# Designed miniproteins, single chains, continued (5), part 85

Each design is a single chain, and the fold is of that chain. pLDDT is the mean over its residues in the fold that is shown.

## One batch from the design tools (miniprotein)

Design m19117
Fold by ESMFold2-Fast:
Structure m19117 (fold): chain A 58 residues (1-58)
Amino acid sequence: SAAELAERGRRLIEEGRELLKVAKTQEEINRAIGLILRGIGLLIQASLLSGEAVVPPA
């Protein structure tokens, strides 16, 4: 469902942000950014499915 996609997207963004705080290499930074971008993609997909705006975590 759209709500499940939104929740999953928010969790991926939070996970990526936490990983970015401890990243030491370019590979780790790229992986963290990849998680954040994937999370944003899920939020966009959830918004398209529900017609509602979905906000990423602050």
Scores: mean pLDDT 81

Design m19118
Fold by ESMFold2-Fast:
Structure m19118 (fold): chain A 40 residues (1-40)
Amino acid sequence: MEELEKIIKKAEENYKKVFEPLQKRADEGRRRLEALEAAA
């Protein structure tokens, strides 16, 4: 039983590892846009 859960968790970790850097870049971009809008 634990084997199946381990496989699922590994798949979730792989997804998270790919998406976390993308989310970080998106957050950075949004922060820069907000700074530009505040300056304008």
Scores: mean pLDDT 76

Design m19119
Fold by ESMFold2-Fast:
Structure m19119 (fold): chain A 80 residues (1-80)
Amino acid sequence: AAAALAEARAALEEAAAALAAGDAAKAAELARKALEAARKALAAAETAEEVAKAVGLIIGAIGIRLEAALLAGRLEAAGE
């Protein structure tokens, strides 16, 4: 359980760093990996605290994916 949470957190931190660097494609890919890792952490959760942490990581990954999609959309819209 702890290992799955640590993996999900590391992937989410990498996704956030890519988004901060303006790399929408890399941020989206890393956020997808973070979401999969967070889902594994949720499936392995045995305590309410582990469930809450896994859900937080899932929400974080979805947020980064949305931000990456919005960034990509703005870059395409600005291309005229």
Scores: mean pLDDT 78

Design m19120
Fold by ESMFold2-Fast:
Structure m19120 (fold): chain A 59 residues (1-59)
Amino acid sequence: INEKLKELQELADKLDLTDKEKAVLLYAALGYSQREIAELLNISQATVSRHLARVKKKI
């Protein structure tokens, strides 16, 4: 479980993602919904969706 999070962190670092993009990617990989990620990061669900779209385009 923790090993997969570490692999995702290493991938995010290699892709030069911003801290917010990394956080959104990691929580999404853990199975959190966009609403839950928005609550965890104290941002709007729309902002979470935008960060996820940016991350997917870089991968």
Scores: mean pLDDT 75

Design m19121
Fold by ESMFold2-Fast:
Structure m19121 (fold): chain A 67 residues (1-67)
Amino acid sequence: MEEMREKAEKVIEKFNLDKSLLDEVEGYLIGEFGRIRLPGETDLTPNLIKKIGEDKAKKIIDEAKKL
C-alpha cells in the first residue's frame, strides 16, 4: 500500500519544495487526510503553512488527493 511519505515526496517534486520539508509535508498530509495523528504534527503543520502560505498548502492537499 502507498505510504504517505511517497505522496509527500511527489508533492515536494511537483511544488518545487526543498527536500528538507519532506517530514513537514508528510505530517501535513497525514493531519489533513485524518489517517494518523502524531504528537509533533501540530508543530509541523503551522510551520509548513507559515513557510509556503495557506493557498499553496491547500493546493498540496488537492494534488495529494489525486495521487
Scores: mean pLDDT 62

Design m19122
Fold by ESMFold2-Fast:
Structure m19122 (fold): chain A 75 residues (1-75)
Amino acid sequence: MDGLTKPLEELKEKAKKMLESEEFSEKEAEEILKKLEELLKLGRKVLPPEKLKELEKEYEEIKKLLEEAKKKAEE
């Protein structure tokens, strides 16, 4: 479903921008994670198992980007 791909890409781009910037926003990171959880919950209802695994992989990747962004901002 196209509607899941676009929001996921937008969240990933936001996480990457936080990683590239010197400013980390905990509120923005929490908002990204909340939206990502909503996409995962929707995906579990509508996606076949193979697509759900890809969504879960993207979830972990975005979460890892946010953790790296926080570490860089603290350096």
Scores: mean pLDDT 76

Design m19123
Fold by ESMFold2-Fast:
Structure m19123 (fold): chain A 104 residues (1-104)
Amino acid sequence: MEAAKRAEEAAREAEEAAKKAKDAEGAKEAGEAALRAGKAVARAAYEAETREEAERAARAGERAGEAGTEAAKQATTKEASLYASIGAGVAAVAGGAAKAAALS
């Protein structure tokens, strides 16, 4: 499914943003990327017609959640850390839902 591919691409973008996050602005950007990845993962899980597609969505969500969490640690302000943490949380929850769908 195209949705699973978009989720994987969004997770890759979140990982790249997290690796570049060296200040508050970078952490906020990584948080936004993780949030976008979470939305893509949720859509991919919803549209998954096979276990493989749901598993791909789950892995993308886990990757984006980890990226957002790492960006939160690099944040130099409380606001940037909170924003990155929110993005990470959304991606992790979406990944968990996709994992549950894969096991069904």
Scores: mean pLDDT 82

Design m19124
Fold by ESMFold2-Fast:
Parts: sequence; structure tokens; C-alpha cells
Structure m19124 (fold): chain A 99 residues (1-99)
Amino acid sequence: PSEEQIDADVDLALLYIYLTLARKSIEKGDFEGAIEALENAKKLVERLREKYGVPQELADAVLESLDKAIEAAKQGNKEEAMKYLDEASRNVDALEAAL
């Protein structure tokens, strides 16, 4: 594996960590913490898109589901935030398969 491949794998691992932290925060009603984790996840997706050549369509699907999760969290809607977080996790799995 190249150094670029290792960096992409690290960013992908961090992305899963932030999604896990967001889930845990939502479960506890810590919507501020959830929003912070989701915003960090968005930055990693953008970096994977720009630096490591992930397909635009897959990256955009992840970003859209993360934005919807952030909006739900801002409204304090736990059920909707969890729904979109699950959608984001599935979209990240699809993105990983294409990496």
C-alpha cells in the first residue's frame, strides 16, 4: 500500500469513529456533541472526495445524509437524527467499497 492509501484508510477509520461518537451523543441527548462529531465527519468525507478520488456521487450521498442528521439534531429530534445517521453509515459503507 502507498502512503496515500494508508492516509485514506486512516481518514476512513476516523469517519467511522465520528459516526460512532455522534450515535452515542444522540442516545444521551447530547445534540451539541452529536453536531460537532457530524461536522467533523463531513470534513473527512470532503477530504476523501478531493484527495483520494472517491466517486462524487457516493461522497455527495454521505454529505446529504450527514446534513439531514445535523438538521434533525439541531431540532432535538432524536428519532430523525438516528434515522439519518443510519443512512449516513450505509452510505459510508458504499463509499468504502468503492475506495
Scores: mean pLDDT 86

Design m19125
Fold by ESMFold2-Fast:
Structure m19125 (fold): chain A 60 residues (1-60)
Amino acid sequence: MSKAELLERLVEIARDMPDDPEIRALAGEVYDLLKSDAPPEEILAKLEELERAVRRAREA
């Protein structure tokens, strides 16, 4: 997966993101990894963690 695809995925999550400090922190970490040119595998792992947290919050 390209960094552009990972950024688009983050933007889609951000559009409908719960107002939760932990979720906001995870989103910030994903964005920082994208800015620091981290390997795509590291960005994807953190993005999947964020998506999992968002899903849990929406189901509560």
Scores: mean pLDDT 79

Design m19126
Fold by ESMFold2-Fast:
Structure m19126 (fold): chain A 85 residues (1-85)
Amino acid sequence: LAKEALEKAKEAKKAAEEGKIEEAKKYAQEAASYVEKLIDEGYKPELAEKALELVGEAIVALDEGDIEKALEKLEEAIKLLEELL
């Protein structure tokens, strides 16, 4: 779950960097889904909740067309997800 969330967050960041906004949103939503499962399992809930918040903020930024903000939030989420491993 944590590895899958990290993989999807990295895919979202790459897609956003390439201007593939719909793919970036899809990957970010998949990352959020894996993080929600981590929260449900009680795995490092404080870090998982922070990662979910950051991924959610990235999705909002992508919807607003704020690619710079989306990339910043995805980078922060990736760092927290690496700490979950």
Scores: mean pLDDT 83

Design m19127
Fold by ESMFold2-Fast:
Structure m19127 (fold): chain A 77 residues (1-77)
Amino acid sequence: MKLSDEEKVRDAKEMAEAAEELAEEAKREKDERKKAVLATAAAILAVGAEFIASQTESEETKEYAKRAKEAAEEVLK
C-alpha cells in the first residue's frame, strides 16, 4: 500500500512542524549532547519530508520539505 497524495501532504507537514519544533528546542538547549540529539532528530525528519516530496508533484508537500530542511540546517554544524 502506498500513501495517498493527501496522506503525503499531511505526513510532510507533520515532519516539517516536528523538525521546526526540535530545531527551536535545540537552539535553546544548553547541554551539548542533548542539543546534538535534538539537531539529529530534526535532520532525520527533514530527510523523511524530502523523501515524501520526491514521490509527489505537490507544491505544498515540497514547501513542507523545504521548511524541514531549513530548520535542520540552522542547528547542524
Scores: mean pLDDT 80

Design m19128
Fold by ESMFold2-Fast:
Structure m19128 (fold): chain A 55 residues (1-55)
Amino acid sequence: MSLVEQAEEAEKQGDYEKATQLYGEALKQLEADPRAPPEVIAEIKQKLDEAKKKA
């Protein structure tokens, strides 16, 4: 199970604080991964920002 999937589940449950934490951890892992596409990193950054606004 990926951190992104866990963050999405937290958002579905209305737990934006947990979603923000999980998206943050996922972003750190993606930025450390040379195989991660830049478009995926940008998408996770957007999801993190949206979760922060709702928290």
Scores: mean pLDDT 79

Design m19129
Fold by ESMFold2-Fast:
Structure m19129 (fold): chain A 65 residues (1-65)
Amino acid sequence: DEIIEKLAKEAEKLPPTKEKVREMARRTLEELKKAGSPLSEEEIKNIELVIENPGEGIKEVEAKE
């Protein structure tokens, strides 16, 4: 959903520390799991890329998806 994309973009504004970006991505996933929100495969992949490659993964997914 748009909220997930907004949170992913906000992660890019965080300090250049990978841990901060990864924490934000994990918190997003935890909140979504707690709410029981149905995520599309693209949305899940976006969040997974942020966790794996903070700061870079988000831009790559948005450009190429």
Scores: mean pLDDT 60

Design m19130
Fold by ESMFold2-Fast:
Structure m19130 (fold): chain A 72 residues (1-72)
Amino acid sequence: GPLREELLRLIGEILRIIGEIFDLELEIEKLEKSDDPEKKKKIEELKKKIKELEEKRKKLLEEMRELDKKLA
């Protein structure tokens, strides 16, 4: 049914966001190990992007909980 299809779509979006956060965390780790004189600034920019993605993930998880209640 449409609620189940929407739930699967939300799960797919959440998994994509988790992957994006993981890639950004790997970039931070590389920068921390680098000799880049601007690494602190670049790390702050990446951390800001991670926070935006975490907020988006939180909203999608809330939407998923609401749909899950309707499927029960």
Scores: mean pLDDT 85

Design m19131
Fold by ESMFold2-Fast:
Structure m19131 (fold): chain A 61 residues (1-61)
Amino acid sequence: SPELEEEIQAVFREASSQPVTPENIAATAARLRELYRRMGLSDEAIARAVATAVRLLQHEG
């Protein structure tokens, strides 16, 4: 839904403005997991999407 898409984008914007710490990464991963779940993604798709997001935040975000 558009609202969930906006929430996901907001999570990424917020994460990009915060220090790369284990606590901030874990909080971002938890928020993304719940939003992707609400979008109807499978457990496997959620795991892949969250892992990709965490990698980008740690290395290139």
Scores: mean pLDDT 81

Design m19132
Fold by ESMFold2-Fast:
Structure m19132 (fold): chain A 61 residues (1-61)
Amino acid sequence: MSPLEEAFARMEEIARRYKAGELSPEEAKAELDRIVAEAPPEIRAEVTAMRDLFVREIEEE
């Protein structure tokens, strides 16, 4: 899997765990921020954009 595909898959898993009630909004956001921080510099802007979309979904519900 490419680093970008791996980051996206990790973010989807965090979103699924949040929707399942396994993570609080704060925990989910912290996990998403960690994925951004761990991303290679060349894809960090794209991973940050994906993180912002997931955070928006979490903040709505």
Scores: mean pLDDT 80

Design m19133
Fold by ESMFold2-Fast:
Structure m19133 (fold): chain A 74 residues (1-74)
Amino acid sequence: MKPSTAEIIQELAKALNDKSLSDEEKIEKFKELLESVKDDKDAIEEIKRFLSILAKRQPDNKVVKEMLELVESM
């Protein structure tokens, strides 16, 4: 079953807030998430929007910036 865009955003938010994960593990989980939706332009745009908002709220968060760069390269 293909996850909904809302489920994808929830998984991304959960991974970003998981203190047991290293920054590298968060990036790897995000790459797996992007692979699941790489052909879904609407999901990619929504992920991009979500990360752009987070990057503005957390300008020193390098993980969010790296995730945004990855999705923008798609």
Scores: mean pLDDT 79

Design m19134
Fold by ESMFold2-Fast:
Structure m19134 (fold): chain A 78 residues (1-78)
Amino acid sequence: SSQDQQVQQLSQQAMDLMKQAYQAYQQGDLEKAKKLSDQFNKTLAQLAQVAGSEPPPPLSTQEVVDLGKRVLDIEAAG
């Protein structure tokens, strides 16, 4: 369904945003890391709306950066 496609797209966008936030943080671009984290929180709110769920509380920039590191560490491990 179109809803299932939208859920998949938003989930991928959220994952990409958290990885990008971590990369920006590692490069010392704290403003970019914050903007990407803000976009991540908006994407999660959109995902919750499409899925018919309550939106989670917004995560801090540090929490989003930490999630991005964890995702990249998992991907690197295979």
Scores: mean pLDDT 87

Design m19135
Fold by ESMFold2-Fast:
Structure m19135 (fold): chain A 103 residues (1-103)
Amino acid sequence: SLLHQKLRLKPELQAFLKSMTGKEITEATLSELIGILIQIIDNIIEQLKKELGREPSRDEIIDRIQALFSSHGISISRSTIESIINNDEDTIISFILSYSTPL
């Protein structure tokens, strides 16, 4: 299964994951990375809710996520972020593969 594929992460994704999780992740399976990325996005949304004291708009969520990725040198489109928020696994996989190499 592609989900069991081990990947070596590019430095930008490593730095992002360390910033978001506090853990150094240099290599992981695609399945592990999907789970980690979904958890990070959920945590970003919850933090934004606390900061605003209300439900954030979809645009506010996308803007926050895009800014956090950009701060670590990761270029990501608004449409890709929307797909990730909607748990579109194929888009999440394509994104992860763009910032990793197969082992």
Scores: mean pLDDT 88

Design m19136
Fold by ESMFold2-Fast:
Structure m19136 (fold): chain A 65 residues (1-65)
Amino acid sequence: MEEMHEAIRKVLAKEPAARAALAASPDRSAEDEERLDELVRIYEELLKLESLEEAEKFAKEREAK
């Protein structure tokens, strides 16, 4: 379980770059957008189980970008 949390964190740590690449790509599909949305939502649920500080950092990062 914790390894899964870490794997999702690594994916989301790269998400700003991945989102920028998708936004720059004219070939972005609705399925790709839904896939990213699902990852974000799963991570939000996992953060509720960890710590408030990490949850605040994630929320800040989403608002900044």
Scores: mean pLDDT 56

Design m19137
Fold by ESMFold2-Fast:
Structure m19137 (fold): chain A 61 residues (1-61)
Amino acid sequence: MKEEAEKLLKEGQKAFKEKKFDEAIKLYRQAIDLSEKGSILRNKAMANLFKAQLEKLKKQK
């Protein structure tokens, strides 16, 4: 699970750089679901998820 969550977080970061915010959001949500509550990995995935959601909202306003 940890290795899969780390891979998903990395893939989400790549999607975010490519401005594929919907894909990044999906990947970050999967990383969160596979991460343990209170882990550094889960907290990073959540922070990146909120950032991707904000960027998506900026484009759709």
Scores: mean pLDDT 79

Design m19138
Fold by ESMFold2-Fast:
Structure m19138 (fold): chain A 86 residues (1-86)
Amino acid sequence: VEALVEEARRLLREARRKVRELAASIPDAEALAELLEAAERGAPESMELAARAVAERLAATSPEAEPAVRLAEEAARLAREAAEAL
């Protein structure tokens, strides 16, 4: 469980970094990055919900942010596995 949580946090950090790199193409980049940062400090359930919300928002509004969508989706998947194991 610990390894899943740490990997989810790593992917949330990578997604946040990628969102900021692509900020010019993302209307709400700062807000989405802040949401991912808050998720890193939360429980696995909160990590999953935040990562999924960011991935869905990016996929709907910013096709150029596909790399960030993939990182957020993977973070949500691992966070969900961690939450189900608790």
Scores: mean pLDDT 81

Design m19139
Fold by ESMFold2-Fast:
Structure m19139 (fold): chain A 92 residues (1-92)
Amino acid sequence: MMSLAEEAAKLALEAARRALEKAETREAIILAIAAAISAAGALFESKIDEKAAARTALAAAELAKEAAELAGDEEGVKLAEKAIELAKKALE
């Protein structure tokens, strides 16, 4: 089974990717790119330090949620919210 931090990072990355595809404003594009970079970093970090990866995944998921909201992607918002929940559980 995937670690909670790895799963959170993957969901945050998918939410960011969806937001980037749907983004029509520079603000949404910038937030989606920032979320994608942070989520990719969390995925890499999950192989080394699960708690550090969970912290990075949480930040990435919060950015991805904001990007998805700006892009009008309701499914992306749900993916980002699940990523936030999983990252928080990984930090317990």
Scores: mean pLDDT 86

Design m19140
Fold by ESMFold2-Fast:
Structure m19140 (fold): chain A 69 residues (1-69)
Amino acid sequence: SAERRAQAAVEAIKRFPELVDKLTEALQNGDVEKAVEIAREMAEKARSLGLPDAAEVFRRLAETLEAQA
């Protein structure tokens, strides 16, 4: 559900503030390649911490960014 995905995204932001900052900076600079790399890293770290919903959100974000590049 959208609510579950929103909650997972908020939790991930709290756990990975430095990666969120880097992702935001890459997007503001139009560096889509770097944004995809960071989103994939966030997905991997979320999965390693046992947060599968957050991992799926970031994996889908990376796919969306690649499709729009």
Scores: mean pLDDT 79

Design m19141
Fold by ESMFold2-Fast:
Structure m19141 (fold): chain A 100 residues (1-100)
Amino acid sequence: EKEKEELIKKLREKAQEFADLVTEALGDPRTAQAILELADKMIEAIKNGNKKEAARYAISLTMLGIAAAVEAYLQGREDVAERIRELTLEMLKLADELIK
């Protein structure tokens, strides 16, 4: 379905934006790499119809989002923390739509 391909593309773009923020604003390329790895694994699980694995990766990605937002806040980067929370929620909504 074309709509599914568009949602997958949007999800990957949001994951890239999140990873870029973590690298550039927080100086944490290791967490950025983990974000991209989890997003790619989640997308693969979605493509394979593995809803359970997709949900597990979505939870892990959400946990990374929470941790990164807290770290941004602790670094005095409140605007970055808010953007990370927003991206995390958007990715979760896209994953939910794709897993249905």
Scores: mean pLDDT 86

Design m19142
Fold by ESMFold2-Fast:
Parts: C-alpha cells; structure tokens; sequence
Structure m19142 (fold): chain A 78 residues (1-78)
C-alpha cells in the first residue's frame, strides 16, 4: 500500500538524518549501524510487497533500497 511506502520512506529519512548527526559527533560506527538498520527495514518491507504481490510497491521499494545502499557506501567510504 502507498501508506506502507510513505511510512518506510519517512523512517529511512529520519534514520539518515540521525546517522548524519552521529557522524558529526564522531560516532561513525553508530552512524553506519543506523543506516544498516534502515536498509534492513526497506528489505523487510520489500519482502512483504513481494509476498502480497504488490509489484508497483516492490519496484518503488527496490529503488529506495538502492538509494539507502548508496548512502551506506558513502558512509563506509570515510
């Protein structure tokens, strides 16, 4: 459902903001863990979309997973 996607997107956005604040405080390991947890949430939501047969939701969550994974790689590259 659209509401599931919106909820996941909002949670991911909040987690990335928290990770950026942790990084500013010199807590890079905690920042990386925060983004990894957000990635896990997206993967769980994608699994739900796949099981329920919501192909549009699955495709949109796949794109979100790619965005979060790219952000994780950026944090790890430091």
Amino acid sequence: SEKLLETVEKSVKESIKEAEELKKKGKLKEAILTVEIALGLVRIARGVAKITGDKELEERLDKLEEEVDKKLEEFKAE
Scores: mean pLDDT 85

Design m19143
Fold by ESMFold2-Fast:
Structure m19143 (fold): chain A 76 residues (1-76)
Amino acid sequence: SREERIEELARKAAELARRIARLGREAEETGDEALLREAEELAREGERVLEEARALGPEAERRAFEAIGEALREVA
């Protein structure tokens, strides 16, 4: 269903946000530029997930951003 798809995209967005945040912190601690490149690659995947959410409508986009915000507070 559309609702299941919205939830799926929100979960994907949240998962990518957590991974990006952790890689960024690890790169800052270690100086490992390869981790920054991995984070950039995941950010591009996140952009595609957000584009899919936006295509489903404002509700899907809003839910994805809510999930990202929650995920980022979790890893703060």
Scores: mean pLDDT 87

Design m19144
Fold by ESMFold2-Fast:
Structure m19144 (fold): chain A 65 residues (1-65)
Amino acid sequence: MALEAIRRIQAGDYRGAAELLREMARRSTNPEASRLYEEAARRAEAGDSQGALEALSRGLAIENG
């Protein structure tokens, strides 16, 4: 899911990216990671590709740390 979300952001498919990011938030058992995925989705919808990728990266670091 994370790689596909990155692909969609890079392709300018912000709506598709936001849908995947919200699914990641719903599937996450970590509340902080879930919140970061929701933030990434909002930034993607706003066209902020850098902010979306930053929030996604932070969420992934929390789940993997």
Scores: mean pLDDT 85

Design m19145
Fold by ESMFold2-Fast:
Structure m19145 (fold): chain A 68 residues (1-68)
Amino acid sequence: EIEKAIELLEEYKKTASPGERSLLDGVIDLLKKKDLEGAIKGVEMLIRYGSPELRELAREVLELLKKA
């Protein structure tokens, strides 16, 4: 569900680094605009380049988006 994905990303953003917050804001913005294809590509970038904790979260978010 898109709403759950946004909630998870917003929660992580509270403790994320400045660089991670910018990337998270981009994905959150795409999800709020219902650009599911763009959001999935953004989440895949988080999986490739994020911290270990962010990569784990991004994989969970990707599973939610594939169900939407």
Scores: mean pLDDT 81

Design m19146
Fold by ESMFold2-Fast:
Structure m19146 (fold): chain A 68 residues (1-68)
Amino acid sequence: MLSKEEEDAVLRAAIEYLEEKQPTENISGEELLEALIEKAKERGDEKLVELLEKYRRELQRMKEEQAA
C-alpha cells in the first residue's frame, strides 16, 4: 500500500495528465497508470516512475487476491 505522500504524488501526476490530454470516459485505471509511467519517464522523474511502478505492482497483487 502507498503512503499518503506517495498517493498524493500519484494523484498529482494523474491530474496533470488528465488536464493535458483530456481523455475520454473510457480510459481504464491500468491504461491511465501506464500512460502516467510513460509521461514520468519522458520527464525524467525517476521518483515518480518508482512510485507508479510500485502502485502498478500493488494493483496486480490485489487483482490476484480478488480473483481467488
Scores: mean pLDDT 71

Design m19147
Fold by ESMFold2-Fast:
Structure m19147 (fold): chain A 70 residues (1-70)
Amino acid sequence: SNRAVADQLKRLIDQKDFQGAADLFKKLGMDEAAEAARKLATLKIPKYDISDEQNKLAHVIGKALGELEE
């Protein structure tokens, strides 16, 4: 079910496996969420505050998870 897939995605995100989450989103055809997760996977501790960018990427992922859960 879509809920079981959403639970799997949440588990990957909780484990900070953003690349695994990106691969699963891509498999689901959720390309925007897959790209957001991939970007989170590549983000390192910055020399400047990236909280806004992290929040924007998290919002894209959260929206995709909400669509899966209904």
Scores: mean pLDDT 75

Design m19148
Fold by ESMFold2-Fast:
Structure m19148 (fold): chain A 57 residues (1-57)
Amino acid sequence: PLEEGKRLAEEAVRYAEAGDAQKAYDSLMKAIKLVGVDHPVVQEAIERVSEILARNN
């Protein structure tokens, strides 16, 4: 369901901001499984997580 996917996508961004890349990717993969990689919520989360992790490297 979409609302669970949104929650997992938000958790992925929060983990990325906290510097926990492994948990960020785990939550993101769960969101992808639930609503699909093409969903706008997932696409936005992928971009945000990638940008956060890139600037911290």
Scores: mean pLDDT 80

Design m19149
Fold by ESMFold2-Fast:
Structure m19149 (fold): chain A 76 residues (1-76)
Amino acid sequence: MKKIEEMKERVRELLERLREAARAGDEAAFRAALEELDRLVQENADFIRSITDPELQKEVLELLGEVEEEIRALLA
């Protein structure tokens, strides 16, 4: 599914930007990437909530769980 693949790719890109900003101690870049990730989730919230296919729902929830864990690890 193109929309899910595009969302996954963008999430991976933003996670890498968060890691790079954290390594550099660039709080402004970290905040900007975090805000962009939040906007991406919000813009796709209706689509995410509309997923009734158990396999697609699991894939999206796993991706969101990975993002949450990564952000928590970077903030710790």
Scores: mean pLDDT 73

Design m19150
Fold by ESMFold2-Fast:
Structure m19150 (fold): chain A 102 residues (1-102)
Amino acid sequence: SAVERIVGLVLRAIGHELDGDYGAAIKDLLDALELALEHGEPVDFILLILDKLADVISKSTDRKALQDALARLKQILSKVTDPKVKAKIQGLIDLVKKKLAE
């Protein structure tokens, strides 16, 4: 089940966040986002993943993880058609750029 794999990735990301490993949490949430988009999961569910990703990105100081996230978010944005999902991903790109400028 795609939903079971996506939920497993989100739960693993939460585990990494609790351990202070924000880089690993970002990677797992990006994997969950790509899988949710590939399987056409509901927009509201995708937006929940994006909100959690924003929270973890805001806490991260891992420059390599943030650089990797920026590249992945730009690639994901190019494949997205839903305007709410596009706007949220653009907001995450702007957040990552701001963090990398600090």
Scores: mean pLDDT 90

Design m19151
Fold by ESMFold2-Fast:
Structure m19151 (fold): chain A 56 residues (1-56)
Amino acid sequence: HMTKEEALEFAEKYFSPEEVEQIKKILEKRDTFDLKELYEAVLKARETGKPIEEIL
């Protein structure tokens, strides 16, 4: 499991600024993250055009 800080650093390194802002909002609601779940959710959001929070 990732901390909020680790998830945010990963997002800033690999995702767009718009995706990072969506992830920041999701991070406010969760204590821990699975890196694979987060990554797959972003890819699914890109494919479907839906917000990341609707995929998770």
Scores: mean pLDDT 76

Design m19152
Fold by ESMFold2-Fast:
Structure m19152 (fold): chain A 73 residues (1-73)
Amino acid sequence: SAEEIIEEARRLLKESVEVLRKATTLEAINLAIAAALLAMGAIADVKYTGDLERARRDLEAARELLEEARRRA
């Protein structure tokens, strides 16, 4: 549902901030920022266009970038 996507996006945003707080490399910082932007994009997809499929794709991409950021932090 739309609310579930928004809740998940909010969680990813919070996790991205935690990675940013702990990151010591520019690579990890850049990846965490990109993940946060995609999570915000998912919220915009839901609220602006109602495209839940696009929102889910943005969330998947955000998760992958956040996982990579953690590996490089």
Scores: mean pLDDT 87

Design m19153
Fold by ESMFold2-Fast:
Structure m19153 (fold): chain A 68 residues (1-68)
Amino acid sequence: SLKEEAERLFEEANQRLAAGDYDGAAETVLKASEKLAEYYRQQGKIDEAEKVLKDGETAAAALRAHAA
């Protein structure tokens, strides 16, 4: 399911972050947020989907700032 895919991707992002791969963690967080947003859209939760995408972009930007 999309929710299980998102959860797996967030776990992968955490593993990359633990390894010091901030750029890889940022990319994986964005992928996880896209899957979770699609899950909310399928439930008709459009506002939740938009929030998830925005939160994911913010988190990815913060992770990339650490890489720089």
Scores: mean pLDDT 87

Design m19154
Fold by ESMFold2-Fast:
Structure m19154 (fold): chain A 75 residues (1-75)
Amino acid sequence: MAEAEALYAEARRLAEEAARALAAGDVEKAAELMERAAALYTEAMRLKAAAQGRTLDEAALAAAVAADLAAVRAA
């Protein structure tokens, strides 16, 4: 659980850094950071599901990651 929470925190930090890069006009860096944030978020959700004894649907996981990252960006 703690490991998944650490990955969530790191993914959020990368998403926030991506937002700052975009504000500075560095769209390429922002895109790269956002892709890295999405990868970490996916891993965090996989670890959470495993800890609860569940198998993840990759398509459902991708949709959930996209929704959560959109919420972070909107904040």
Scores: mean pLDDT 74

